# Designs tried in a protein design run: designed miniproteins, single chains, continued (5). Part 12

Each design is a single chain, and the fold is of that chain. pLDDT is the mean over its residues in the fold that is shown.

## One batch from the design tools (miniprotein)

Design m16383
Fold by ESMFold2-Fast:
Structure m16383 (fold): chain A 77 residues (1-77)
Amino acid sequence: ARVVRSAHIEVYNEKGELLAEASTDEEALALGEKLEPIVKRILSGEKTRLSETEGELVLTLEAKNGEKWTAVVRLTL
């Protein structure tokens, strides 16, 4: 299995406003409650696009109220 060496996660709402960001373990812990529902959706396999750049994933998430959010995940393998 490929080992993820680092991760950077940014989540934006429909207006392009940053909702959540995690670049380190400390930031991920601080944002854990905000990111937990988003991470669960990512892990459930909700994906609309894989970037052509190795280790980059762009996902469209749909919130319960019908809002479309964009999650940008950068992984270093």
Scores: mean pLDDT 57

Design m16384
Fold by ESMFold2-Fast:
Structure m16384 (fold): chain A 109 residues (1-109)
Amino acid sequence: MEEERRREEAIRLARQEGRMAELEARLLGLPERVARAAGLLAEAATLHRLGLEEEARRLAEEHGLLEEVERVVREGADFEEILLLAAEHVGEDVEEVRRRIEEAEKRLA
């Protein structure tokens, strides 16, 4: 029961991290496909960091993101790198996504 509660809390936290990443990507004006992929990457990476490696693998495999999740975890990718990996995965123009991120950062500075 205690292990199940800890797992449920970790899954809930990971889902929150994913939703926050997706929302932030949408606020940056990125395409919905990129925002969704970024959310999934953030969720899977958070699951892995919380010790739920099998949950992370299943989520990543379900969405074809195994390589991207491994790269995020291995390299300690920041949010910008997660957005660029998401753009590449969904076949969006990575340079256009990078430009939109830079424009948003300049507006917030």
Scores: mean pLDDT 83

Design m16385
Fold by ESMFold2-Fast:
Structure m16385 (fold): chain A 72 residues (1-72)
Amino acid sequence: MRSELLAQAFALYIDQPAPSASLQSHIKQLAKGATQQEILEAWEIFKKAVNGKISPATLTALEALVKQLLSE
């Protein structure tokens, strides 16, 4: 499902010391066919899976990306 693929892509931000433009492009491509509901579901799945195990900087970067995806 697209929501699960997006959530998995968000999780790649945790494992990377500096998220690349390539990773951001990959996430945007996955979201290009997704509805706003699917994007929100992906974000909920991701937040539940990390259960607070995320740096503030990574969380802020992902929140900005999710807001950008939802604005389209």
Scores: mean pLDDT 73

Design m16386
Fold by ESMFold2-Fast:
Structure m16386 (fold): chain A 81 residues (1-81)
Amino acid sequence: SMMDELFEEVGKVVEETIRRTPGVSVDTLVAVGQAYQEGVEKKDPELLLERLRELAASLSGAAREAVEAIVERIEELLKRY
């Protein structure tokens, strides 16, 4: 489905951004994964964005920049659907 395709592309964005940002903590990776899983289970990409924005606001430095980059790339994907 279009939604399944969207979440596949979102998963790639998350994976690529984490791969390019060394030093992101395990706790941050778990939190990002939890937000992604909730979005997939609820079939709600806007919920995923809300959770990631909340996470970014709680972080600082490279971790915050990585999560903000994920949010921006997902927002671009959503505008195309």
Scores: mean pLDDT 82

Design m16387
Fold by ESMFold2-Fast:
Structure m16387 (fold): chain A 67 residues (1-67)
Amino acid sequence: SEEFREALERAIKAVKEGNYDEAIQALGRAARAHPERSAELAQLAVKVANGTDKDEVIERLEKLREE
């Protein structure tokens, strides 16, 4: 769970900074730490890659980090 939390924190920071390649890499690390979340994280990665729903992506990642 610590690995998952750190990966999500990195992804959140990267999205906020517009570093989408780093955000996608961090989401991949989170998916490997918690494979049960992989489908949701993959959908968020698609939104990041397309530059869509940035605020919703950040909100969802912050919520996942607190779970």
Scores: mean pLDDT 84

Design m16388
Fold by ESMFold2-Fast:
Structure m16388 (fold): chain A 103 residues (1-103)
Amino acid sequence: DEARRQALLARLDEALAKYRALGKEQGRTGFSADTLRRQAERLAADPEHRETLEAFIDELLADPGLLLEIAERLETESVAEVIARLRAEGRDAAARFLELTTG
């Protein structure tokens, strides 16, 4: 459903706008919003990954600092270590998104 895909990407754009605003406020650099958007668009094209993307957007809207935290951890930890930490913290959708986009 194209309307469903567009609605998910619009919600992602809202989450990314909040993420960019927080990063600027805190003087922190995280992931490229354009790169995240492109990766999410590819996941949104696959019906099996839409639920993961929707849950990830919900996690981002609940915690706009999540992407800044992940980017900071990836400076000193491996992708596998960051994924394990996210799952331990109950952030399963963020962990799955990172797994699908980096592994």
Scores: mean pLDDT 81

Design m16389
Fold by ESMFold2-Fast:
Structure m16389 (fold): chain A 64 residues (1-64)
Amino acid sequence: MSAEEARKAAEAALAQAAPSLSPEALARMTGGLERAVADFEAGRVSGEEFDRRAKEAVVTALSA
């Protein structure tokens, strides 16, 4: 996975989830995804760990 692909995946996830989230939940999800992308771009996490963190941010925001 490239850094560009990671960023596009995060943007797509936000676009899909945004209509179902409160402003607070959307802000938390956005922060979590931005952090995951930044860590992946910095080489701090693998693409596999990035995917895991991105999924966790989405699931946590959508789970009521």
Scores: mean pLDDT 77

Design m16390
Fold by ESMFold2-Fast:
Structure m16390 (fold): chain A 70 residues (1-70)
Amino acid sequence: SPLERLEEFHKLPLEEQIEAAAREAVRFIRTANLPDSLAPLVARYVAREYELPEETFPRVAELVRELLAK
């Protein structure tokens, strides 16, 4: 179930959770062909869906920006 998958995800080290959220946000942006200007909104959405601590949201957004710049 989604709840069980989220519980297992939260057992990962926090940095791995942040990186996974950033990769998912980039995957979504590229798959949906969204403009890079929406990246902060997508990063925030994925971080919230993954139930990451709010203090990690800037780091997720930073990683998304770095990945899109490549």
Scores: mean pLDDT 84

Design m16391
Fold by ESMFold2-Fast:
Structure m16391 (fold): chain A 62 residues (1-62)
Amino acid sequence: KPAAVVGTEEAREGVERAARLAEEEGYEPTIILVPTVEEARKLGEYLYKELGIAIMGATAPG
């Protein structure tokens, strides 16, 4: 199943770790890095709502 891990370059280590966990659960993660936390949140919401893709973020949930 497709998955997306969305975060910032500053959170790259967390993003890579989340992608590895997604692979262990049978997902095919795509890592998407954006310049700001706000853009990461918006993109994650868009992918989940419009495409139904499982979203795993490296940024702490609000």
Scores: mean pLDDT 73

Design m16392
Fold by ESMFold2-Fast:
Structure m16392 (fold): chain A 120 residues (1-120)
Amino acid sequence: MTELEKVLEEIEKIVNSENPDFDKLYELTGKLIELLQKASPEDVERALRRLVELIRKTKNPEVASFLASTILAILASLDIPPEVKRRIAEELVEVFRSDPRFTPEQIAYFERLVEEILAA
């Protein structure tokens, strides 16, 4: 198991917990970003798709919001191929619009961030 796969597994375990440890989740997502800076574009896309899937599966709206913010931070900060960045951003927007856990204000905020990231 790679260090990247291990970190993703640990994130999933916290996300699936009845009482998610947000301090540990914050630490693990920071470590994930560091690892993704050195990862192949294929591994970056795979990790981002895994995080999007966790948003879809989690019943905790705070976890969903945290993961959305993490994906947006990765899209904004990493040198990701434009095609990959667009695909993940479009999928993320679809999740926000279809998910009743996100408020209209949160959706508008996240959509604005996506537009800014794609324009950069």
Scores: mean pLDDT 83

Design m16393
Fold by ESMFold2-Fast:
Structure m16393 (fold): chain A 104 residues (1-104)
Amino acid sequence: SSLQQQIEELLQQLGDLVENRAPLAQITAAINQLSSVLFTGVRMGLLESDDQKLKQELLDILEQINDELRKIYEAYKNKDYASALEHLKKLQELLQKFFAIVDS
């Protein structure tokens, strides 16, 4: 989907910034942009869904995604780039799981 492609592009941008050890301000901007797409659009749409079981599963994954985004920020702020990359990998896996459920 167009939304999936947009999220994948934003995730790649965040990954590139972490790999290149970009300034914290750029990491913060990238996290905010990704969060805006995921939590102001996608999450609000899910809250109005009539499929209660899929809705709850997707909301739980979004909560985990939010936790990993916070952990990337905290690790990066502390200059723990190895931990930031580990949480980025977990974020990628959670997003793949999210879209696998949406596409099922």
Scores: mean pLDDT 83

Design m16394
Fold by ESMFold2-Fast:
Structure m16394 (fold): chain A 60 residues (1-60)
Amino acid sequence: SLEATARGLLTLLEAGFTAEQITAFMTRQDHPVALPVARRLVALAAEGPLTLAQVRELLS
């Protein structure tokens, strides 16, 4: 689900994981995320904390 994927991504982004680590963890949880999407999220998170709503929007 989009909600489960967004919450998982937000948790990993807040923990400071790399895009490659995020894609690996999300694939193992059966919520795969494309590497370019993970890279974009990591870059945005580096500028300031992301909200769950912002992560959901970037996945849609």
Scores: mean pLDDT 83

Design m16395
Fold by ESMFold2-Fast:
Structure m16395 (fold): chain A 109 residues (1-109)
Amino acid sequence: SEAVETLLEVAERLSESEEEAARELAEELREAAEALERGDYRRALEALREALRILREHLDAFSDEEFYAVVEALRLALEEIRRNAPELRKEVVELEAELGVLELKRVIL
């Protein structure tokens, strides 16, 4: 899927970072991709939530290019979960809202 491919591409790029937060986020993106490939949407959502927490707590550790690459990967993954696991729709909407707030905070910083 496009979501899995994008998560793995961004994870590989961030794993090479000198920033510990970027490497930790890379591991969560990889876990989300693996969970999506297995159809484990709840585990994927948990990994995306952790990735978003790391991104929020360490905004200054990411370049604009890295930040927006992560945002795109998270949005694609959330869309795939929403489509395949309608029972998780509320949690997906909540994470999408948090991601939107984070994008606004990035502009202010």
Scores: mean pLDDT 88

Design m16396
Fold by ESMFold2-Fast:
Structure m16396 (fold): chain A 71 residues (1-71)
Amino acid sequence: MKPGDLVSATTSDGLTGSGVVVDDTTIRIYFHRTRQTYTARIVSVDGDRILAELQSDLPDHLRPVEGTIVG
């Protein structure tokens, strides 16, 4: 994972988004349905898979995001 990597993102409730890695702790994600951009904090990285949490006033169950780095 490196800054500028593109990420396909999904929330626990099935919202899908497109993201970009900003730095080693931060992803910026655009969610297609809501047309909103959120900042997410990276929790863990395992190969091309990223776990992150949305930085917002959303309920706890909507904050986790699974990301996959896309080519």
Scores: mean pLDDT 78

Design m16397
Fold by ESMFold2-Fast:
Structure m16397 (fold): chain A 72 residues (1-72)
Amino acid sequence: MVPVEEVSKKIKEAMEKLGVSLEELAEKVEPIEEAARSEFDEPEEVIREGAEKAREAVRKVIELYGEEEVRK
C-alpha cells in the first residue's frame, strides 16, 4: 500500500476513537514526510512525493467530511 492509503485509514480510526474532527487531525500530519523517511528509506524525491500524496489524501478526507457537515 502507498502511504496515502495508510494515512487515510489511520485518520479514520483515530477519528472514530477520539471523536475528533478531521481538520484537527490533519494539523498533526506535519511529520508525515519525516515518518516516510523513517519507514521507506527511499531517495528524497520519492519520499517527498509519497508525503505529498499522503497530504492529498488528508485534504480529500477533510473536503469530503466538510461537505457532509454543511449538508447536515
Scores: mean pLDDT 53

Design m16398
Fold by ESMFold2-Fast:
Formats: structure tokens, sequence, C-alpha cells
Structure m16398 (fold): chain A 92 residues (1-92)
């Protein structure tokens, strides 16, 4: 259960990076650096500025970003996790 929650946390973070890329807040190169940092659980000097851009982008519209990130995660979630994600989206 803990490992699955951690994996879903990474999926959410990656989805947020993808939203930031689609909305023009990140370059493709910056998005790739942040995704690698999330997957490796390691912040490098190269990824730090890109991570700060994602954090600033999320902070500007936390509810909208959470909704979009959860919607991107849904195809990769199991039925139970998908139901929880849809409930969270409905509560925003």
Amino acid sequence: MIEKNKENGKKFAIAAVEVALEEGALSEEEAELVKKAIENEEVTEESRPAIEKVEAFVAADPEGMTRKALEKMIPSLDEEEKARAEELIAAL
C-alpha cells in the first residue's frame, strides 16, 4: 500500500509537469529534466530551476492544476484509484 501511494504520488507529479509543458510554462527540455528528477527522487542543479517553474505554475492556480493533473493520471490508475481521483476532481 505505501509503495503504491508513493508511485501514485510520482504519477501525479509527472502529470503536473506534463500540464505545465502543455500550457507553455516549461520547455520540452525543462519538462524532461523535472520528470527525471521525480523518477530518480533526486534534485540536481540542472533540474532545480525547472522544478521551481513547475512549483510557481501550480501555485498560480492550485485547483485548476490539480484537476488537470488528476485527469491526466486517470488512464494509468486502477479502478479504485480512478474512483478516488474522480471524487477529488468533483470536490474541486
Scores: mean pLDDT 75

Design m16399
Fold by ESMFold2-Fast:
Structure m16399 (fold): chain A 95 residues (1-95)
Amino acid sequence: KRKEEELLKLLDEIKEAYKNGKLKEFLEELEKKAAKEKKYDLDSPYFKAKVLVLLITVNGIDPAKVFESAAEVYEKEKKYKVAEKLRELAEEFRK
């Protein structure tokens, strides 16, 4: 639950970074924070947020599609609050 709450906060920070054109700077921040933990801890909220930002910035995938696909994954994991937040972000990032 603590990691879920940290991820929800990071999702809000992704939204603000996108609106301000600072997603690349935010990616660097997430990489630094992930490095403080076990390097490939898949449960790390910083690692999960970093993957979302990488898909948007490096792979050039539509942010709305990234967040919608991630929401489906989190629903299957029964993390409904994260899935709901991701759907809100998908709507916010639609053109």
Scores: mean pLDDT 77

Design m16400
Fold by ESMFold2-Fast:
Structure m16400 (fold): chain A 71 residues (1-71)
Amino acid sequence: KLSNLTPLEKAIVKEIVKRGKATPREIAEALGVSYGTVKRALDRLVEKGIIIKEKGEKDEYKVNPVGLAKY
């Protein structure tokens, strides 16, 4: 249940689930929103523990199943 998330945050989570993991640029292109808008929403989702940022050559984000289960 995603009742405490904005429509944009829900769309971002669904896109990441569909892809397995995604960069902010890939999400921005898929949803037709600005990079800055996506990055701010991703920062909030990381703070909530719903997604995690992987350390690597790319800034990639994936869903945290434990964090998502709390929403």
Scores: mean pLDDT 78

Design m16401
Fold by ESMFold2-Fast:
Structure m16401 (fold): chain A 62 residues (1-62)
Amino acid sequence: AEQDRNIAKRVAAKAYAQGRTDIAERLAEVAGVPLDEVKALAPQVAATSNFEVTDEVVDIVL
């Protein structure tokens, strides 16, 4: 669903903001979202979200 893709995109953006580019690329690919879009969103998500993206969180979201 579109909502699921939006969630994956935001999680990918948070991962990118935290320096987890490997996770961000994987989530962007699975969600079908361009990595450039994730990179553009990363500063906004970093400012508004207080959770750390770990491998466990990625497994739950996928």
Scores: mean pLDDT 69

Design m16402
Fold by ESMFold2-Fast:
Parts: sequence; C-alpha cells; structure tokens
Structure m16402 (fold): chain A 80 residues (1-80)
Amino acid sequence: DAAKQALLAVLDEVYAQETDPEMRADILAIKAALQAAKDPHSLLDIGEQAINLARMYKLPEELRQRIEEAYKKLEEEVKK
C-alpha cells in the first residue's frame, strides 16, 4: 500500500515538527487507525480525517498540500 505509506510518512513528519499536544494526540490517533486499517473504505475515511485535521489546525500550506496529494494517491489506489 504505497499510498497508505505515503500518508503515514507525511503524518510522521507533521508529528515530529508539532509542539501542540492536542494536535500531536490527533495525529497519533490517525496514524494508528491508518496502520490498523486494511479495508479500502476505512482507509479513505481515515485519509479524509487527516485532511480535516490539517484544515482544523491550519497547518502550513506545504504540509496541507502533501497530505492532500497522499490522499489523492490513496483514492486512486482504492478505485482500482
């Protein structure tokens, strides 16, 4: 699951740079859910949660774009 791994990698980078404990907790929850999920629908739902997290916490544009790009790859892989 290249797309799943790409999204996990971006979330790991966001976590490493983040000092807000609430956001760090939310990122860890999304990462755990992504690692556990094997179902395509669950993966898309969790990927959407990552996009919503980026919007809610007003992440830097670069990080938001990277999360959106990882989600697009995930959506493309699921649609196959």
Scores: mean pLDDT 78

Design m16403
Fold by ESMFold2-Fast:
Structure m16403 (fold): chain A 57 residues (1-57)
Amino acid sequence: SAAQREAARALIRRHPGMTVADLRRVPGLEDMPEAELREVLAEEHARLRQEYAGVRP
């Protein structure tokens, strides 16, 4: 659902290292299609890769 997609995006933004398996452990996201979770992860990882260029660990 749209709400699940937004929740997944929000979680990935806070926890960039999350995988599909990690997201599926979150209540309310366990029923999301794996393909949809992969799409959301790919989109957010591409965006976060730019942010990582500005992060100094």
Scores: mean pLDDT 73

Design m16404
Fold by ESMFold2-Fast:
Structure m16404 (fold): chain A 108 residues (1-108)
Amino acid sequence: MNLAEIPVTDEIVKIFERLAVRLAGRPLTDEEIEEMKKLKNVYEAVKYLLERVVGLDPETAEFWAIPLAEAVVKGIEAVGGDLSTDENIEKAADAAFEYLEKNYFPKP
């Protein structure tokens, strides 16, 4: 799957709203939502989330952008690509976070 080919839809932004609460402890602002909707693909949206919402420096955000973008894709795959319901969006966000924890964060 090519991360650069996945567009930022309204439904995908809703996944990022859930990820913002988990990664930064706060929801996205209306301004941040509108800025994300203008981005070309999921990779750019992930980089925006890490830099602007989580507050990582650009180099650190770029380093984590591919892992997190892959996690978002795995979340979307977990719901068969169906983001039409809030339940599926929450399930996609949960699956994305679990993928990150399992593959990129060591568990004791």
Scores: mean pLDDT 78

Design m16405
Fold by ESMFold2-Fast:
Structure m16405 (fold): chain A 73 residues (1-73)
Amino acid sequence: SEVLVRVAEHELRRELEKAKEVLSEEQIKTLEEFLDQVVAELRSLLDAPDEELAARISELARRFLEKLKELQE
């Protein structure tokens, strides 16, 4: 479902925008590149069953948030 991908992208971009207040320019660029890769992978799965798409969204979102947390300390 495109709705699941759009919701995931919106929430991850919101977390990135909040992090921009405390991250360096290089860290922001690294996270933006990582987020773009995550979104591209999720968009490649738009034709997959919603159950499989939701599972991959959860996995990729977890990895993104872990990387964000590491950069914040």
Scores: mean pLDDT 79

Design m16406
Fold by ESMFold2-Fast:
Structure m16406 (fold): chain A 68 residues (1-68)
Amino acid sequence: DERVGYGLRVARRAYERASKVMSRDEADAAGALAYRMTMDSDVQPPIDDVVDQAVAQAPDVAQQRRQS
């Protein structure tokens, strides 16, 4: 599972970065979003690009999860 292994690695980096600057729920959202973005891509995306996007969107994603 090359894609799964890569996705988990990207998710871990997003979680670690987010954990330094935001809440646990937001960090969890960053990791989950980074994993989903990687799985939904037709080609293997650059780790830094996915992590940056996931961390930036994490607060909004976490808020949406709380509303559901």
Scores: mean pLDDT 79

Design m16407
Fold by ESMFold2-Fast:
Structure m16407 (fold): chain A 73 residues (1-73)
Amino acid sequence: DDVRRRALEMRDFWGGMSSDEVTDYINKKADDEGKKKGSKQKTPEEGKKAYEEAKKEVKDRVDEMGRNIADLL
């Protein structure tokens, strides 16, 4: 089960981190993905929208992973 394996890997990865460090890691990943998505767009307006959508998607994915860890572990 890829979901369970990924949840265990992330649990081990975050096991030594404080809540602030985890938050910083998530924010950095969301920002990096947003910038990649934004730079792919042809207009600044589309770039801003794609950036915000990508940031939300990363955060939603992390929240879902946290729920999966609670449910599977």
Scores: mean pLDDT 65

Design m16408
Fold by ESMFold2-Fast:
Structure m16408 (fold): chain A 79 residues (1-79)
Amino acid sequence: MAEEALRKLKEDIEYLREHPEEVVRLLREAGVSAEELREQARAVREAGLAMGEALGSEEIRRAAEEAEEVMLEIADRLE
């Protein structure tokens, strides 16, 4: 479960980095605000860091930090 979740998270992060303009367009169409995405980014980071620490996984912790960074970049574009 955790391993599959990590793989999917990494894939999602890569997609966001490769297609930021498309993601911004889809979020605007869905009515997602920059503030909502920033709150979600914080929640993802906190959950990922807690899981990484509990499992002793530096990879999970790093992925959580990258996820927050990418989501915040998308939120800035969404503004």
Scores: mean pLDDT 79

Design m16409
Fold by ESMFold2-Fast:
Structure m16409 (fold): chain A 87 residues (1-87)
Amino acid sequence: IEQVDVIEGIRANRERMSALADRLFGPGEGEKLMNTLIELLPVDPAAAKQYLLDRTDYLRRTVKDEDRLLSGELFLSSLIASVNTLL
């Protein structure tokens, strides 16, 4: 998969991903997550992956609701899988 295709896919779904992340992590957190990811992906995909791994660790430590935790882990793991295609 070409790097451009992965980044464009994330950009095309940014609004949906941001809205989902806001529901999982709190208002404004989705915009922060998507901005950080989009900025890192074209210059340092390894740092983008580390950022997502750090967010996953934070989610596991802070979220006690099992449905919210599962949804958050699935969301972050899907992003990590996309970033792995750039590595």
Scores: mean pLDDT 78

Design m16410
Fold by ESMFold2-Fast:
Structure m16410 (fold): chain A 84 residues (1-84)
Amino acid sequence: DPLELLKRLEEVAKEVGADSWEGVKANPAAQAALRAYLGYRFWKLTEENRPLSLEEQLEAVIKALELAKQGKTPREIFKELYKW
């Protein structure tokens, strides 16, 4: 259910301060999640010759934010997304 995924995204983004651009700039965890997600999205596009679906994007962003909340680095987050 994409609506439930979007709601979960909004909740976890707010917890790490990623619900606004000002929040992202102020919060290292939000920055780590963003960097890891952008790298993962680009890697998937080049490897599979297709963009991520909206559901895949929502799930990947939620996962990146949850790992960033745990104090994971961008590299550690990217590795978890890569094997997932």
Scores: mean pLDDT 79

Design m16411
Fold by ESMFold2-Fast:
Structure m16411 (fold): chain A 67 residues (1-67)
Amino acid sequence: SMEERIEEARRILEEAAREAGADVETALKILDSVLNKDDDGAVRLLLELGSEVVMEAATEASRILKS
């Protein structure tokens, strides 16, 4: 279901942020931007975090949500 995919995407982003020492709240706002199809907002937040780990996790989360 979409709800299960959102929960999986959320978990992946939260775990990636914790591993990278990045702000978890900002990482979860990236998920919200992706869900709202706000590409500009998502890119801005990714640049704010400056984490390749979170960027890769956001890409994977997007793939899961589109499956």
Scores: mean pLDDT 83

Design m16412
Fold by ESMFold2-Fast:
Structure m16412 (fold): chain A 93 residues (1-93)
Amino acid sequence: PARAVGRLVLRVDPSVPPERAREAAERAGEEALRTVPGVVSVTVSVDGDTVTVLVHAESPEAARRALETVAQGIRELLPDADVTVVSLTVDPL
């Protein structure tokens, strides 16, 4: 059962099409769901240059690890683009 919710807000270089930013975030989210123990779900929303990733996890530690994995994955999938972390928050449920 989920015990924590994590939220990652990223700003992606406007030269990156929103569909490419979404694809990168969804791929990074799938990787986090597969590789980080205790992750229950990952949801991605894209609005213009802003990417929001929501993670439900069994612990705050798992949520934070998942968001860090997603942020790194997005940077690796978009190596020539500026990807800025606007916020990374983890709240208990």
Scores: mean pLDDT 85

Design m16413
Fold by ESMFold2-Fast:
Structure m16413 (fold): chain A 87 residues (1-87)
Amino acid sequence: DELEELRARAEKAEGAGPYALKLLDAIEEGADPEVVFRYGVQAQTLAAVRRFGEEETRARVEELLKRGEEEGNEELVEFARVALETL
């Protein structure tokens, strides 16, 4: 099962692991799409911190926030805000 394999990988992941598990649980339980979105952004943000470091990840997310605001892209603004709250 693809979901079971993803869950096993998430359990072994550092930093992002708890949020990746919450994301998988939310998907499995048919949770509200906004809850699924939030956990997904949190897991991706912590994975980026592990790869690039907190300072670099923050800089990239702040650039995405600015781009979203300039383009009127509400979804990108929400993504960036959740990511910044996770840092």
Scores: mean pLDDT 74

Design m16414
Fold by ESMFold2-Fast:
Structure m16414 (fold): chain A 104 residues (1-104)
Amino acid sequence: MTDEEMIEKVKELVETAKKLIADPSVSVDQLLQTVQEGLNELIEMAKEKGREDVVKLLEKTSLRLIVLFSMLKAAPPEKQPELREQILAFLTESADKIIKLLKE
């Protein structure tokens, strides 16, 4: 697998996550499952390439997302839109960092 293929997978995961986060009918559990499955696939790809730096960044991203989704699940309905926006911002920033690292 090339770095370009991994970059494409990161972009696809972020776009999928953005669509799901923007959809209020999608449950928090479905969001978490989809994002975790995608991140785990990327972690395995990075491990196969010997990219320990990318693995560590993906694992940190996964742990932070678990915390953020836990907060979203516990939040009252009035606070959920703000937390969804925070999760979207974090995903976008994390993806940019991962892509930058893969381009180096």
Scores: mean pLDDT 82

Design m16415
Fold by ESMFold2-Fast:
Structure m16415 (fold): chain A 67 residues (1-67)
Amino acid sequence: MILTPADLSRIAHEVALRTDDEEAIKAVDDLARKYALQPVSAEEFLKELEKRHPEAAKIARDVLEKM
């Protein structure tokens, strides 16, 4: 699945609702901004996020499973 800018915004919003870890929120926001202008698959997004913040990637994976 290719993530749209709307999908990226939803993932960032849901992560912010599920964690108080500012580093996790920042990692998702930075990655969502990077991919807002370039195509990315859900798998590639999660792999890149896991390298930056494993807990953020776990939350994002749960969000994507419900999308």
Scores: mean pLDDT 83

Design m16416
Fold by ESMFold2-Fast:
Structure m16416 (fold): chain A 68 residues (1-68)
Amino acid sequence: MSSEENIKKASEAGKKGAEAALKGDLEAGRQGVEETREALRNASDSDARGAALAGIGDAESAIKQAEK
C-alpha cells in the first residue's frame, strides 16, 4: 500500500480506538494507537503525518481518561 493509504487507515484506526476507549474498550483503543504509529513510520506526507499524530494523541488521552 502507499504511505498515504497506510496513514489514512491508521488515522481512522486511531479515531476508532479513541471512540472505543471512551466507551470502555481499552484494547481497541491501544490497537488503534499501535496501527497509527506503524503507518507514521513510513509517511512522507506532512499533512497525513500531522493527522496521524493527532489521532495518536486523542487515542492515548481517551485511554488514560477511561482507565480512571
Scores: mean pLDDT 70

Design m16417
Fold by ESMFold2-Fast:
Structure m16417 (fold): chain A 108 residues (1-108)
Amino acid sequence: AAAPGVTRWEAVFHAEAAEPLPGEVLHREELAGVPTAEVFERVREAIRALRPGEVLEVSFETAGGVVTGFRLVLRQSPVAQPAHAEGHFRSEGADGRVVEGPVELELA
């Protein structure tokens, strides 16, 4: 197989409590051969960009990597002090194993 790399990346920000607007694709392109560490840095940057009352949805797929599919949904509370985000993740390995669970972060 080819070297591990991201084949698709997508991050979408949208308001949870506001009038529903379609999310915007911030980045979607074929990133064949891009190291997994770079993808995780992009995820970290997206999380830092979250605002109170916003929802972040991020997903990526790889070819030939240990992780073949990843999805994260994260919501920043509009009232939490310090800034608090909660959600869930799902990760699928090349062997078909799935790891999923809750995520809780303090953003300040």
Scores: mean pLDDT 60

